# Designed miniproteins, single chains, continued (4), part 44

Each design is a single chain, and the fold is of that chain. pLDDT is the mean over its residues in the fold that is shown.

## One batch from the design tools (miniprotein)

Design m13499
Fold by ESMFold2-Fast:
Structure m13499 (fold): chain A 68 residues (1-68)
Amino acid sequence: SELEELKARAREILARARAAVPNPSPEDQTLLDSLETVLANPNATAEQVELAIGMLVSRYPELLPLAQ
Protein backbone atom coordinates (compact mmCIF):
# COMPACT_ATOMS: atom_id res chain seq x y z
CA SER A 1 0.00 0.00 0.00
CA GLU A 2 1.01 3.65 -0.38
CA LEU A 3 1.16 4.07 3.41
CA GLU A 4 3.44 1.00 3.75
CA GLU A 5 5.77 2.37 1.04
CA LEU A 6 5.79 5.78 2.76
CA LYS A 7 6.60 4.15 6.13
CA ALA A 8 9.42 2.15 4.50
CA ARG A 9 10.93 5.38 3.09
CA ALA A 10 10.48 7.07 6.48
CA ARG A 11 12.41 4.25 8.21
CA GLU A 12 15.24 4.62 5.66
CA ILE A 13 15.31 8.42 6.19
CA LEU A 14 15.35 7.94 9.98
CA ALA A 15 18.19 5.37 9.81
CA ARG A 16 20.27 7.67 7.59
CA ALA A 17 19.61 10.69 9.84
CA ARG A 18 20.66 8.69 12.94
CA ALA A 19 23.85 7.55 11.16
CA ALA A 20 24.65 11.17 10.20
CA VAL A 21 24.06 12.45 13.77
CA PRO A 22 25.42 9.82 16.25
CA ASN A 23 25.40 12.35 19.16
CA PRO A 24 22.26 14.44 18.51
CA SER A 25 21.47 17.65 20.38
CA PRO A 26 18.24 17.68 22.46
CA GLU A 27 16.49 19.50 19.59
CA ASP A 28 17.77 17.00 16.99
CA GLN A 29 16.82 14.09 19.29
CA THR A 30 13.27 15.52 19.51
CA LEU A 31 12.98 15.54 15.69
CA LEU A 32 14.34 11.97 15.39
CA ASP A 33 12.04 10.76 18.20
CA SER A 34 9.05 12.47 16.53
CA LEU A 35 9.42 10.39 13.34
CA GLU A 36 10.14 7.21 15.36
CA THR A 37 6.98 7.80 17.47
CA VAL A 38 4.84 8.26 14.35
CA LEU A 39 6.27 5.05 12.82
CA ALA A 40 5.61 3.12 16.08
CA ASN A 41 1.94 4.24 16.13
CA PRO A 42 -0.29 1.70 14.30
CA ASN A 43 -2.94 4.45 13.85
CA ALA A 44 -0.51 6.87 12.17
CA THR A 45 -1.89 8.48 9.00
CA ALA A 46 0.06 9.22 5.81
CA GLU A 47 -0.28 12.94 6.65
CA GLN A 48 1.39 12.41 10.05
CA VAL A 49 4.26 10.43 8.48
CA GLU A 50 4.75 13.06 5.73
CA LEU A 51 4.73 15.90 8.31
CA ALA A 52 7.40 14.12 10.41
CA ILE A 53 9.52 13.48 7.29
CA GLY A 54 9.14 17.14 6.27
CA MET A 55 10.34 18.36 9.66
CA LEU A 56 13.37 16.05 9.56
CA VAL A 57 14.25 16.99 5.93
CA SER A 58 13.95 20.70 6.86
CA ARG A 59 16.66 20.08 9.51
CA TYR A 60 18.74 17.71 7.28
CA PRO A 61 18.27 18.87 3.63
CA GLU A 62 20.68 16.14 2.40
CA LEU A 63 17.85 13.63 3.10
CA LEU A 64 15.50 15.30 0.57
CA PRO A 65 16.26 12.77 -2.27
CA LEU A 66 15.04 9.92 0.02
CA ALA A 67 11.75 11.76 0.75
CA GLN A 68 10.67 11.86 -2.92
Scores: mean pLDDT 79

Design m13500
Fold by ESMFold2-Fast:
Structure m13500 (fold): chain A 101 residues (1-101)
Amino acid sequence: MVKLEQSPKEVTVEEGGSATLSQKASGDPPPKRIRWYRKSPDTKEWVDISFDPRYTLTIDKKNSESTLTLSNLKKEDTAVYYAVAVTEEGEFFGEGTTLTV
């Protein structure tokens, strides 16, 4: 079973600041892709942010790690951010990082 460890568990930044969220995947099967989702506090909707131009995603396939850097943060970016491993056996969610702006 795949495990996704996310860090930090919670982070608070001032408006206009930056936050760095990391995940490390372990176990079998190895992930084909890592995706990032934001769960909206208002609508409770899942938004795929893996390709959002405000966010820089760095993937280290050798170490099974990815890092999401969020810059120029706004109050509206306050949410729980989840890393998701896409595998042959389905999708496995991390525990989430709570971001407060």
Scores: mean pLDDT 74

Design m13501
Fold by ESMFold2-Fast:
Structure m13501 (fold): chain A 58 residues (1-58)
Amino acid sequence: EQALLEQFAAEVAGKSPEEIEALAKSGVVFTRNTLLQLASAGLLTPEQVAAVRRAFRS
């Protein structure tokens, strides 16, 4: 899980908040949980964290 989390963090590091929001809205529970873990670990920008929260509430 940690190695997968690091790989996913590297993949999302270059993504816009809009792309992160779309990814979170994809409906895959594992993807949503992974994005929440990245946010909790401080691996996302504040704008990306806001996008994840917005997508999850929608």
Scores: mean pLDDT 72

Design m13502
Fold by ESMFold2-Fast:
Structure m13502 (fold): chain A 100 residues (1-100)
Amino acid sequence: MRERIERLAREMIEALEEMIKLSKLPETRETTVRMTGLALRILGLALELSRIAGEERVPELASKAVLALFRKNFEEAREYLARMFELLGLPELAEEVLKI
C-alpha cells in the first residue's frame, strides 16, 4: 500500500512541476489545454489516493489546490498538496512539494 500511495504522490508532484514550468511560457491554446489536463490529472490522482488510504479529506484538499492552480497561485496549491501528503503519512513528500 505505501509504495502505491508514494507512486501516486510522486505523479502529483511531477504534474505540479510541469504546470509551474508551463506557467512561464506564453499563454497559448496549447499551454492552456496542457495546464487544464495536468490539473485534472491531480484531481484524478487525489481521488485514487483517497480510495486507497480511506482519507476523505484528500479530495477536498486536492480541489482547493486545483482552484489555486487555476488562479495561478502555485504557492497556495503547493501548501494544499503538502497538507494532503501529511494526511497520507508522507511528510518527506510534503516537504519536497513546498520546495518546488
Scores: mean pLDDT 81

Design m13503
Fold by ESMFold2-Fast:
Structure m13503 (fold): chain A 99 residues (1-99)
Amino acid sequence: MTPEERLRRVFGEALDLALKALRQMAKEGKITPEQYEELVRLLGEAARALLAGDFEKTVEAMRKIIEKMKELGFPDDVISRLEQLLAEAERLLEEIKKR
């Protein structure tokens, strides 16, 4: 697997996890409709950046998503896993830039 393929896989896993967590929090009534809409917008921003191959912008968008999820009291296990995936993505991106 190329570094770019690994990076896309890591971002895909992070976006999927974030979306599943968002749906669960909404289903449980733990976030407002306005908070849901804001996170959907941020997830859309990250997904569009990823589709465009703008990995640096994808990292920035994911940081915003994680910070907002922390602010809204998302489960610690979800936040921890997202932070691990973001750290892996940042490491892979540095490797790609230094080739």
Scores: mean pLDDT 86

Design m13504
Fold by ESMFold2-Fast:
Structure m13504 (fold): chain A 92 residues (1-92)
Amino acid sequence: AKEAAEAALEGNYEKAVEHLVKAVDENPLGSILEFVRYYTILATKRYKREISPEEVVETLEKLRETAIKLGYKNTAKLLDALLRDVEALLAS
């Protein structure tokens, strides 16, 4: 999950999805949560900036689109479910 977060922060969404797919096959929910945790921590510590909820949504959308494009259906479905939940929470 950490390697996926680092790749996403570098803008390499294809590598991020490849790392995430391997993690998701072993622990679907835990891997997605660990990805979000590492993404937030690394952005704050490495880039010294806060992550907005909108930026998290944009990153999840890019990962979902990349997973669909590469044919990783299970990972795409998990990202879609998380994205819907986050968007619903932000709209409330």
Scores: mean pLDDT 74

Design m13505
Fold by ESMFold2-Fast:
Structure m13505 (fold): chain A 71 residues (1-71)
Amino acid sequence: SKYEEILKEKIEKLNKELDEVEKQRNEGLATGDLAKQYESDYEEKLKEIELQKKFLNYEAKERRDAVKSLE
């Protein structure tokens, strides 16, 4: 329970970071040609956060499945 709550909190934080990165990427692309050169950097950051989110989701799912198996 508490472990799942911690993981959910971390996932929520990562979701907020993803939203912020996407906003910055959109603003960056809207402001000058040079911003477009960093599109791959923005995408790499977004993918790093997505990877961490997938890992945390996997941990949450494994914990949930373990609890269900004990029913």
Scores: mean pLDDT 67

Design m13506
Fold by ESMFold2-Fast:
Structure m13506 (fold): chain A 66 residues (1-66)
Amino acid sequence: MRYRVTATEDYTARSEADVSFKKGDVFEVSDVEAVDEDVLVGTVTKPDGSVERAVIDLRKAELEEV
């Protein structure tokens, strides 16, 4: 499964395992480990090509299946 996530609010990572994002940022999430209406856990590819495992708060982002 792959998802496109568009941030609706800013989020600051609390550790290197998290991904920081700003309102309007777009990420692709692959290798999804868990998804429900409030949270998505998977591998995030940032615009600079870096790949990190992250938890995305779906209350601060819009989700689209790709």
Scores: mean pLDDT 72

Design m13507
Fold by ESMFold2-Fast:
Formats: C-alpha cells, structure tokens, sequence
Structure m13507 (fold): chain A 72 residues (1-72)
C-alpha cells in the first residue's frame, strides 16, 4: 500500500507541474495529456475505492480534447 501511495504522490506532483505549464501546449493536447494522467492514476484510485470518479474525469477530458481537435 505505501509503495502505491508514494507512486500516487509522484504522479500528482508531476500533474501539478504540467498544469503550471498548460499555456505552453495546445488546449487539445492539454486535455488529452490530462486524461492519460488520470488513467495512469486509475489502478491506485481503484485500491482507494474511487475508481468510478477517475474513470468519469478521464472520459470528460477525452471528450473535451476531441471537441477542441474538431475546432483546430
């Protein structure tokens, strides 16, 4: 459990750094990357009992990326 929590912490810290530089990527690429970060966290959140929320947020970010790609 602790090893999985340490990995979760690292991924969240990397996500925060990515959010700080979001203006340097296209909006579509930003949401696509965010969806992949959420999917990378999925196995860890599944063990914490909140998998459904992560799956929902990943789907929302994929849909937003697709919407933005249609306008690019």
Amino acid sequence: MEEELERLKKILEQWKEFEKNKDKVSPASYYLAKAFFLLELRPLYEKLGIKKEVDRQAAENFLKAVELLEKE
Scores: mean pLDDT 73

Design m13508
Fold by ESMFold2-Fast:
Structure m13508 (fold): chain A 75 residues (1-75)
Amino acid sequence: MPPVTASTALGIAILAEEHGARDLAALAREYARKLPSSGEPDYQLLEEVEALLRAGRFEEARRLVEERAKIQLSA
């Protein structure tokens, strides 16, 4: 599983803003400050988050982002 990077978190923030999930966007920007510097984005995670946001499943999107970021920060 690829690590979550700052670039991935910023991508999530943009997707969240576009879909009206402003709380998730703020959370993703906070994680971007704590996660490793730029690498290739986790495109699978971005696609999963976008699908959840398009379906209006904001709580599931938030949970997925939090779980993935916490794993990276704990490693």
Scores: mean pLDDT 77

Design m13509
Fold by ESMFold2-Fast:
Structure m13509 (fold): chain A 95 residues (1-95)
Amino acid sequence: MPSVEQLEQRFDELAGQLVDRLPRLLQLGKEATTPEERALVAQALSLMQMGFDLRLLAYSRAKTDEEKRDLLEEAIRSFQRALDLLDQLEALRRA
């Protein structure tokens, strides 16, 4: 099982990737012409917000290292899903 420090490092890495790709995600949202594209944009933005909210909960509400790890792992999963949806959006725009 990863340590809290390893999870924090992974979260920061994924957060950096999402921040770097945010202008492109917003542009894809403006160019979205189908309900599917709009749904993917909305879902990606929601997952980004969820990841940050879960990290905040890990530091503000977690009472044990186990609880903190669980919240950080969920935050990381939310960010990974957001990146996957962004890749899906870019693939749809290229097709």
Scores: mean pLDDT 86

Design m13510
Fold by ESMFold2-Fast:
Structure m13510 (fold): chain A 99 residues (1-99)
Amino acid sequence: MSEAEAVERALLAMQLVSGKGVGPAVTHYLLADPRVDLSTDRPDDPRVLAALKDFIGKLANNEEVPGVSEELKEAIGVEAAQLAVRVLKRAGVEVEGGP
């Protein structure tokens, strides 16, 4: 499995468990990340993948997530994000700040 496939599976798992706000939260976070240009960057770009891994790790650790409101972060839930971290780790992908 590629890193891009692992990240996609992790986000899908988080969305399935939480059912709320994962898509909007990802969009807001990526718009706030200076490493990412959503108008030009591909989903499999290393900068996009790094930003998505940071997003998952911050949520799983209940840390501040730039561009994402506390209400939206709570709606997604720490347990859903922790599942996403486990999906990434099982795929051999390292996650900064995740459990």
Scores: mean pLDDT 76

Design m13511
Fold by ESMFold2-Fast:
Structure m13511 (fold): chain A 73 residues (1-73)
Amino acid sequence: SEARKYLEEAKRLIREGRDEEAIEAIKKAYEKGASVEDLAEVAAVAQREGRKEAARVARRLISEKLEEERRKE
């Protein structure tokens, strides 16, 4: 899926230390419907690589997605 392509790109950019581009890729993955599990995977990679802002953005988007799912029930 398109979301998966952006997630793989985000993980690559995180490992390369390209924080701004990684954050944009995470946001695009979210826009394309990335799952909570996929976003959590990216957050874990960012945390391991010491990319604090990328990890923070991924966690924020997880929280937003969980809140939206709760409102739909």
Scores: mean pLDDT 84

Design m13512
Fold by ESMFold2-Fast:
Structure m13512 (fold): chain A 94 residues (1-94)
Amino acid sequence: MKAYEEAKKTFLELGAKEEQAEELAKVIAELEKQRKKVLEQAAKSPPDERERLIRDFLVAVNQRLVDLLSKVKSLKPEVKEELARLKKAIEAAK
């Protein structure tokens, strides 16, 4: 709920239209629920597995957000450029 409202405001500020901001905010709310579960699992895991679980989750989140935001035609040009850089960084980390 709170994560949804905050994410919606952020995406509207980045230039997304209201309908797209709502869809993106729903994804962020689901990712926030998954983040809490991953952190709970990581806390019970050995240090090497903990670091891997958190890293894999962050890479997956960044990839999903880049893919979703790249489909938003109304984003500010500077935001689109930053997404292109982030996408290249994610690909280079593979």
Scores: mean pLDDT 73

Design m13513
Fold by ESMFold2-Fast:
Structure m13513 (fold): chain A 55 residues (1-55)
Amino acid sequence: HMEEERKKKLEENRKRVEQIRQDALDAYKNDTYALRPVRRKEGEVIEYERVKKPK
């Protein structure tokens, strides 16, 4: 039950990470936002989180 659902959730999360990373990368290039890599507890998935740059 949870095993199957958890695995499926991980797959979907990977897809979202790709989308967020693409968008975050664009913002990073313009130096508008600070990109912080978010480490997932379920597996080794790096997700870039958009954080407003105070400076």
Scores: mean pLDDT 61

Design m13514
Fold by ESMFold2-Fast:
Structure m13514 (fold): chain A 66 residues (1-66)
Amino acid sequence: DLLKEMTEKGTELGLRMLDQGESFEDAIARQEELHRELAEKAGIKNAEIMVSIVTSEVKEAGNRYL
């Protein structure tokens, strides 16, 4: 499931960047880039919609730690 994989990898990457001293905003931007790359590799024409959904889920999860 690409959506699940994108959410899990994006969240893990974001948390790792925060642990390394990156800002939350920079971590989110890196997650969006990763999600876009994964969707592009999968050949998804409507990647923008999928990326938007995953980014919303990641932001919601991140807000619970704030």
Scores: mean pLDDT 64

Design m13515
Fold by ESMFold2-Fast:
Structure m13515 (fold): chain A 103 residues (1-103)
Amino acid sequence: NVEEIARALKEGDLERAIELLAELAGVSPSEVRERVRNLSEEEIRELLNKASEIAIEGKDERILILSEGLSEGLEKYGKENPELAEELKRLFALAVEILLEKE
């Protein structure tokens, strides 16, 4: 599950990431798009910081897998497509929020 989301982030596949997040959260893809749009820049920054701490401490393998996928996606696309890179960060932040809501 999270490995597929990580791969979508790594490949810059926004549509696939949205579909997989919808499955993870148990909602429609439309609801995922709305949740992503409604995340403030502050909330995204907080979620990214939280994910970084969790990954460094090795406390959640799922967050580590997602972080690695995002990192590779940003390396691949960040320079040539900053808008896509920003969208990938937003989708990653939502994935972290969903996972933390469950556990």
Scores: mean pLDDT 84

Design m13516
Fold by ESMFold2-Fast:
Structure m13516 (fold): chain A 83 residues (1-83)
Amino acid sequence: MLKEKILERAKKLLEEKGKDTLSIKEATEVTLEAGREVGDEKLGNLIAAKLATLAVKKGKDTLSLEEFEEAVEEGIKEYEENK
């Protein structure tokens, strides 16, 4: 599942960098890479766009793993509701 691959990549990146938050750029990159890996680039692009919008709306440039997971879940819901 795309969500599982996004979160796997996010956790790995956080572990490799020794930190607990993702920049919007990092969150976007792991999302797009996971979408390519599972063959669902359209959903990956949709979630990445939602992450960019969330950054603007909340006036912040970093996401905790929990906030990132919530944003991914919201993007998947919106995609499924419009299918």
Scores: mean pLDDT 78

Design m13517
Fold by ESMFold2-Fast:
Structure m13517 (fold): chain A 75 residues (1-75)
Amino acid sequence: MDQIIAQRQQALREGAAQSDKLTPAANAQLREASRQTDPVRMSSLMAAAMFHSVDNPEGSAVVTETLKRVNAIDE
């Protein structure tokens, strides 16, 4: 349990570290998601990061790959 949460938080931190490719709003949502232990809240913040990336193709790609990594940890 704790290891899965820690791995998800790490994947989100690595996504947020690409701040040069993200909008400030999307970056803030990924950083906040990386602090969550509740999967529902984490998912909501990841969805918000995607919403704030719709007009930024580079940021959208970063968020999408981050979501894939987070989901792969749970699968």
Scores: mean pLDDT 79

Design m13518
Fold by ESMFold2-Fast:
Structure m13518 (fold): chain A 80 residues (1-80)
Amino acid sequence: SPQNEREERIVLEDIEYVRNLAEQSSNPSLKEKMLNLAREAERLVEQARSSNSREAMHLLIEAESRVTLAIMMYTIEQKE
């Protein structure tokens, strides 16, 4: 659906953002965890592409939750 296509683009942009943050991180453990979350989100996006519209929406929400977690982990590490 056009809505899922827009959500997919947002998630893919956020995945790229997480990858860029991971590259800038001086903490190797954090970098690895962020890259693992980005890879998991990418797999969920790929699964959404072969799913029906409702299933795709849930998978894209799950993908966005993974990238949000990565960004939160980065933000917390910078403050601590």
Scores: mean pLDDT 88

Design m13519
Fold by ESMFold2-Fast:
Structure m13519 (fold): chain A 87 residues (1-87)
Amino acid sequence: SAAEHEAVVLELLEELGRVLKSTEGKSEEEKFKALKDFAIRMAKRAKEAGLSEADRQALLETFLREARAMGFSEEQIEEIRRLWEEE
């Protein structure tokens, strides 16, 4: 249902916030590793929950926007996008 899909979107956005918080004080390599691992988990969860392609793309773009705000390079952003698309 739409309510179930909205709940999954909110769950994933809350998990993103927790992942970002957990990387505070970590090295850039550790932060990037954590974001890549989360991208894979988020992509898998969104597909398993049956989210539409549009909702999955909106989640990805929100995630990439947060990664850019953290100062990751476009090369790193494209690696995250690739990992998402491979799931």
Scores: mean pLDDT 83

Design m13520
Fold by ESMFold2-Fast:
Parts: sequence; structure tokens; C-alpha cells
Structure m13520 (fold): chain A 82 residues (1-82)
Amino acid sequence: MSVDLTRRLNRKVAELAADPNVTEEQLREVIEEAVAAAREDPRVKGSALMSIEAAKSIYAKRGDEKRGEELGREGKAEIEAI
């Protein structure tokens, strides 16, 4: 259900924001879950894109900004293809 998918994504993003040691793997996990959620319910595409953007921003402050942009772009492209 779209509400539950959106809440799960929002929780993951909030957990990243609270974590001082955000890793590339954690960013990948959020992106993968956002893509999966959009595929399960295309009405969640907007929320999924916003979750990727937020997770990317959090990772960029704590990690490699270029890598965050690359992974975010790939995930967004997959969602837009749905």
C-alpha cells in the first residue's frame, strides 16, 4: 500500500540523517528500496524520487558527493522508466 511504502522510505531517510557514519552501501539500500517501491506502486514515484534526493543529500555531507550524484541519477532514471 502506497502510504506504508512512503512511511518506510521516510523512516530510512530519517535513520540516515541521524547516522554520522553514512556509507555508500546505506545510500544504495535506500535507492534500491525506493526503486522497488515505485515498481510495486507507481503512485509512489514522487515519494520515491524525493527519498532518493534526500538520501543523496545526507550522504553527500558525510561521503563522496560525486558518487552520491551518480547513484542517485541511476536510481531516478530507473524510476522515471516506470
Scores: mean pLDDT 80

Design m13521
Fold by ESMFold2-Fast:
Structure m13521 (fold): chain A 83 residues (1-83)
Amino acid sequence: MRLREEAERVERRAKEEAERLRAATPDVQQQLLAQAATLPLAVRERLGQLMAELDNDTTAAVARIVEERGRREAEKLRRLAKE
């Protein structure tokens, strides 16, 4: 398997998901979070509830979590690619 190519796809997807969250209006942010493949379903549901109760600072934090998780997963795949 081409783990390096998979790592690049994971990192790119996470960055795209984070950028969409940061650029979106509050209504769209909830939909984008629900579609974020980078995060487990349970985490997405919990963060969605927090975003509904809190302001824009929470949305920025969620975008950072998506980006960071994708980066860590990509790094893990790159390490595995070295055998």
Scores: mean pLDDT 70

Design m13522
Fold by ESMFold2-Fast:
Structure m13522 (fold): chain A 76 residues (1-76)
Amino acid sequence: SLEEKRKELLERVRKEHPDIAKEYPGMTEEEAALVAARRDGLISDEEFEELAVYYYQKKYGMSEEEAREWIKREFG
């Protein structure tokens, strides 16, 4: 599931990048982890978008459309 992929990815990034929050001080830990995972080739651009959409829907109640536009603006 996306929730299981999310938790596994966060644990992996915390292990590989214990100071991830310092690398992206304007981002939440989860946003920084997603960006770092994409940067390091741990996830594809498509997987990044899917996980980021899930994050914004879950945390902020965004629709899929709202989340995709936010991701495009902030991370595109």
Scores: mean pLDDT 82

Design m13523
Fold by ESMFold2-Fast:
Structure m13523 (fold): chain A 62 residues (1-62)
Amino acid sequence: MAEHAANIVRLLARMAREQGIEVDEEKLVELAKQDPVKALTELSRILPPDLAQAAENVRAAL
């Protein structure tokens, strides 16, 4: 549900920041609460290939 997607977005955003990728975590989490598919799609565009694939897999499972 929306809260599950928000938690996953938060986790992926933190992992991206640990790798030096600049991510607006709060904005993406708020987007995930309103439109989880759009939030995961936006994340997959900025993440490295491995994490982008994980985001796409989560989107497919929603």
Scores: mean pLDDT 77

Design m13524
Fold by ESMFold2-Fast:
Structure m13524 (fold): chain A 86 residues (1-86)
Amino acid sequence: SMKKELERRLAVLEAARGIIEAAIVYEAKLYGLPEETVEEILEAIRNQDEEKIAEFIASLPPELAALIEQAAELEREIRRLEEELR
């Protein structure tokens, strides 16, 4: 059924979110970013704060910026699927 397919897709995306958040934390640590800054990045992504996300992407190293862009896109897709399952 369509509902079961959407639920399966959501579960896969939620797992991917965990992986990319871990990658952001790891990469941020390599650049010596404070824990508070990492928390602000993850909060901005989860809250879909587009202005704050764009600010981080513009100010951070390319490797970290790319992970943030991917995480933001993934969060948008998760929210779309959650709305479809209502």
Scores: mean pLDDT 88

Design m13525
Fold by ESMFold2-Fast:
Structure m13525 (fold): chain A 66 residues (1-66)
Amino acid sequence: SAALQQAVIDAMRKAAEEAAKKTGHKASVSLRDGQVVLKVEGTPEQKKAVIDAATAAASAEANRLL
């Protein structure tokens, strides 16, 4: 449902923002044409850490709701 999708995206956004703060950079999560778009600044390692955090949060929230 749209509500489940929104809850997962909200969890991803919070995790991405928190992970990015630790590196001194910003991250944003948006939905475009049904696809999740994550914008992250930093080194490849910092970007991976933010993506990993967002992915883990998405999985945790989906498992909590389903």
Scores: mean pLDDT 78

Design m13526
Fold by ESMFold2-Fast:
Structure m13526 (fold): chain A 65 residues (1-65)
Amino acid sequence: SSRQRRVQELVERATKELVELAKAGASSVELGEKIQRAVDELRRLGASPAEVRDAALAIAKAALK
């Protein structure tokens, strides 16, 4: 669906941005704010609570790599 595609594109973009911020030495506060912004965008797209949780975990895991 168009929602699933937008969710996936948002996760991929947020993951890439978060990884680059982490590599640049961004603070834990800045990284947390980026994750929170992605979560807020997912909620605005109408993602379910489960989709939001799974996406947030995927984004966070990629940043901790």
Scores: mean pLDDT 80

Design m13527
Fold by ESMFold2-Fast:
Structure m13527 (fold): chain A 85 residues (1-85)
Amino acid sequence: SQELEQQAARHFQLAYSHAMKGIELSSGKAKEHGQKGIEALRNGDFETALKHLQEGIELSSGKAKEHFEKAKEHLQLAQRYQRLV
């Protein structure tokens, strides 16, 4: 379905955007995990991306944590829409 493909693409873009903001607002190990998450996402390795985003959440606080949480949420939604096609 074109609609499901568009929803998946939208949520992948939102996951990427929020992960980049999390990286920008974080430091140390949280930033490193965010960067590895983006690398995995670019490579289509969504399981590895989710693991690194989760580490970013656990190792960050404030706005950085909120952005990593939103990145994970959108990535999970993108995977769900992708599995429905």
Scores: mean pLDDT 88

Design m13528
Fold by ESMFold2-Fast:
Structure m13528 (fold): chain A 91 residues (1-91)
Amino acid sequence: SELDELKAALDAETAELLAKAKTEQERLEIQNRHDAELQALETSESFFHIQKRRLENMELLKLGKEVAEKQGPDAATAAVRAEIRRRAAAG
């Protein structure tokens, strides 16, 4: 489900932050923020839509980087534009 995809994205982001944490207090603050964000994702329609758009933007960034590494920046720009048009047509 879309909710599960957004939860997985928040889990991945939290894992990266925890890897950078240097103290027990920093880890606790990161975990508490993660718990609050998961609850907000389930209870706040506005937060859900913000996170959905953020995930969609992150996917576009990843697509652009992958194509740029293999085919160069012009191909990356074309691929990202094509995906934006596809998403607009799909709703």
Scores: mean pLDDT 83

Design m13529
Fold by ESMFold2-Fast:
Structure m13529 (fold): chain A 77 residues (1-77)
Amino acid sequence: SPEEKAKELLEAIERLKAGEPVTEYERLVQELMDRLLSGASREEIIEYLQKEVGLSRELAEKVVEAIEEALDERLRG
């Protein structure tokens, strides 16, 4: 379900923040992080999550917010 996929992505973001081993969901999160760092817009990530992953806009916004927070934490060292 869309909610289950969103939960898996949020858990993958937390695992990446903790430095845990990569899985398919963590690999997807890393790809989305790389896209944001390469100049992709927040809206492009939201649209990808809606169309390709099947999330609602509300769930996609929660996922992208968590990704942005994780990137901020990593970039600040």
Scores: mean pLDDT 79

Design m13530
Fold by ESMFold2-Fast:
Structure m13530 (fold): chain A 75 residues (1-75)
Amino acid sequence: PPKVLTEEDVERNKKGLEEIVESIRDAPVALRQLIAELEAYIAEVKANETQPEELKEKLIESVREIIARMKEAIA
């Protein structure tokens, strides 16, 4: 079962995504795939009614920042 989000989980997720992006930064196809996956993930997080709203918002914001960075890299 999914665990309730904490501030630590949001920070860990952000750092993990930044590491993944760095590893694929030179692969535009991989970046586009990850953008699509992360946009789907944001929709899934928004639909989850059991998680604290504040932490959901922080998680979504961090993911959106990563998506924006990737979009700039492939523009």
Scores: mean pLDDT 78

Design m13531
Fold by ESMFold2-Fast:
Structure m13531 (fold): chain A 85 residues (1-85)
Amino acid sequence: MSPMQRLLRMTARTLGDLALYESVDDLREAIDTLKEIAELYSSDDLQYLADLLQDQLEQNRDKLSPEKIELLQELIDWLNELARS
């Protein structure tokens, strides 16, 4: 596993934990911060992060509020769109 893949795995896990244990506003702020740095990522890294976040979302869907599910899905969709650019 590359150093970047390890960082992305840790990022996805951190966002998953924030979604489970923190407020909607804290999750939104973390997502906004991630979006600001996402331009530093390659298309492959963006797709990898999106796939990891999708796995986190599906594993925890029943434990998350609809608003948190929507925020994570919007992030995943945005990362996939950026990867195609």
Scores: mean pLDDT 86

Design m13532
Fold by ESMFold2-Fast:
Structure m13532 (fold): chain A 65 residues (1-65)
Amino acid sequence: SEPLTDEQLEEIKRLIEEDPSLTPEQKANGIKALEKNKTRTVALAAARDLGVSEETRKKIEEILR
């Protein structure tokens, strides 16, 4: 799995924080997972498991292109 750039990490964290579908606990858990393992695989896994909106998921996939 490839490491995330600092820009990709910050953009994905912002998308998670701004997602109205997520609880504060889910947002904190997603951000913590990303900060612990700053890889593309973990970002995609977090988006899948966290229950982000479809719009947020598509934006994360676009950032990881």
Scores: mean pLDDT 81

Design m13533
Fold by ESMFold2-Fast:
Structure m13533 (fold): chain A 81 residues (1-81)
Amino acid sequence: MSVKEWGEQAIKGLVVYMMAEGVPLEELQEIAKEMLEKLEKVKTFEELIEVINEAAKKARERGYERAAAYLEQVRKKIEES
């Protein structure tokens, strides 16, 4: 998978898991937009991992453990590829 394809999987899963955790649509859209803007500037797998780690940390700080765990799983799959 390409950097772009992994980024798309990461943000899609983040949105799905945040919806499952009952995150308000407005907050979900704000968080997703911030991550998407950072992903558009990513050129390498190292930069992608940094964006995913930051998003996972922010999700965990807000109490969205399922979203954070999904992002950590995506990071591990990237590192194994």
Scores: mean pLDDT 82

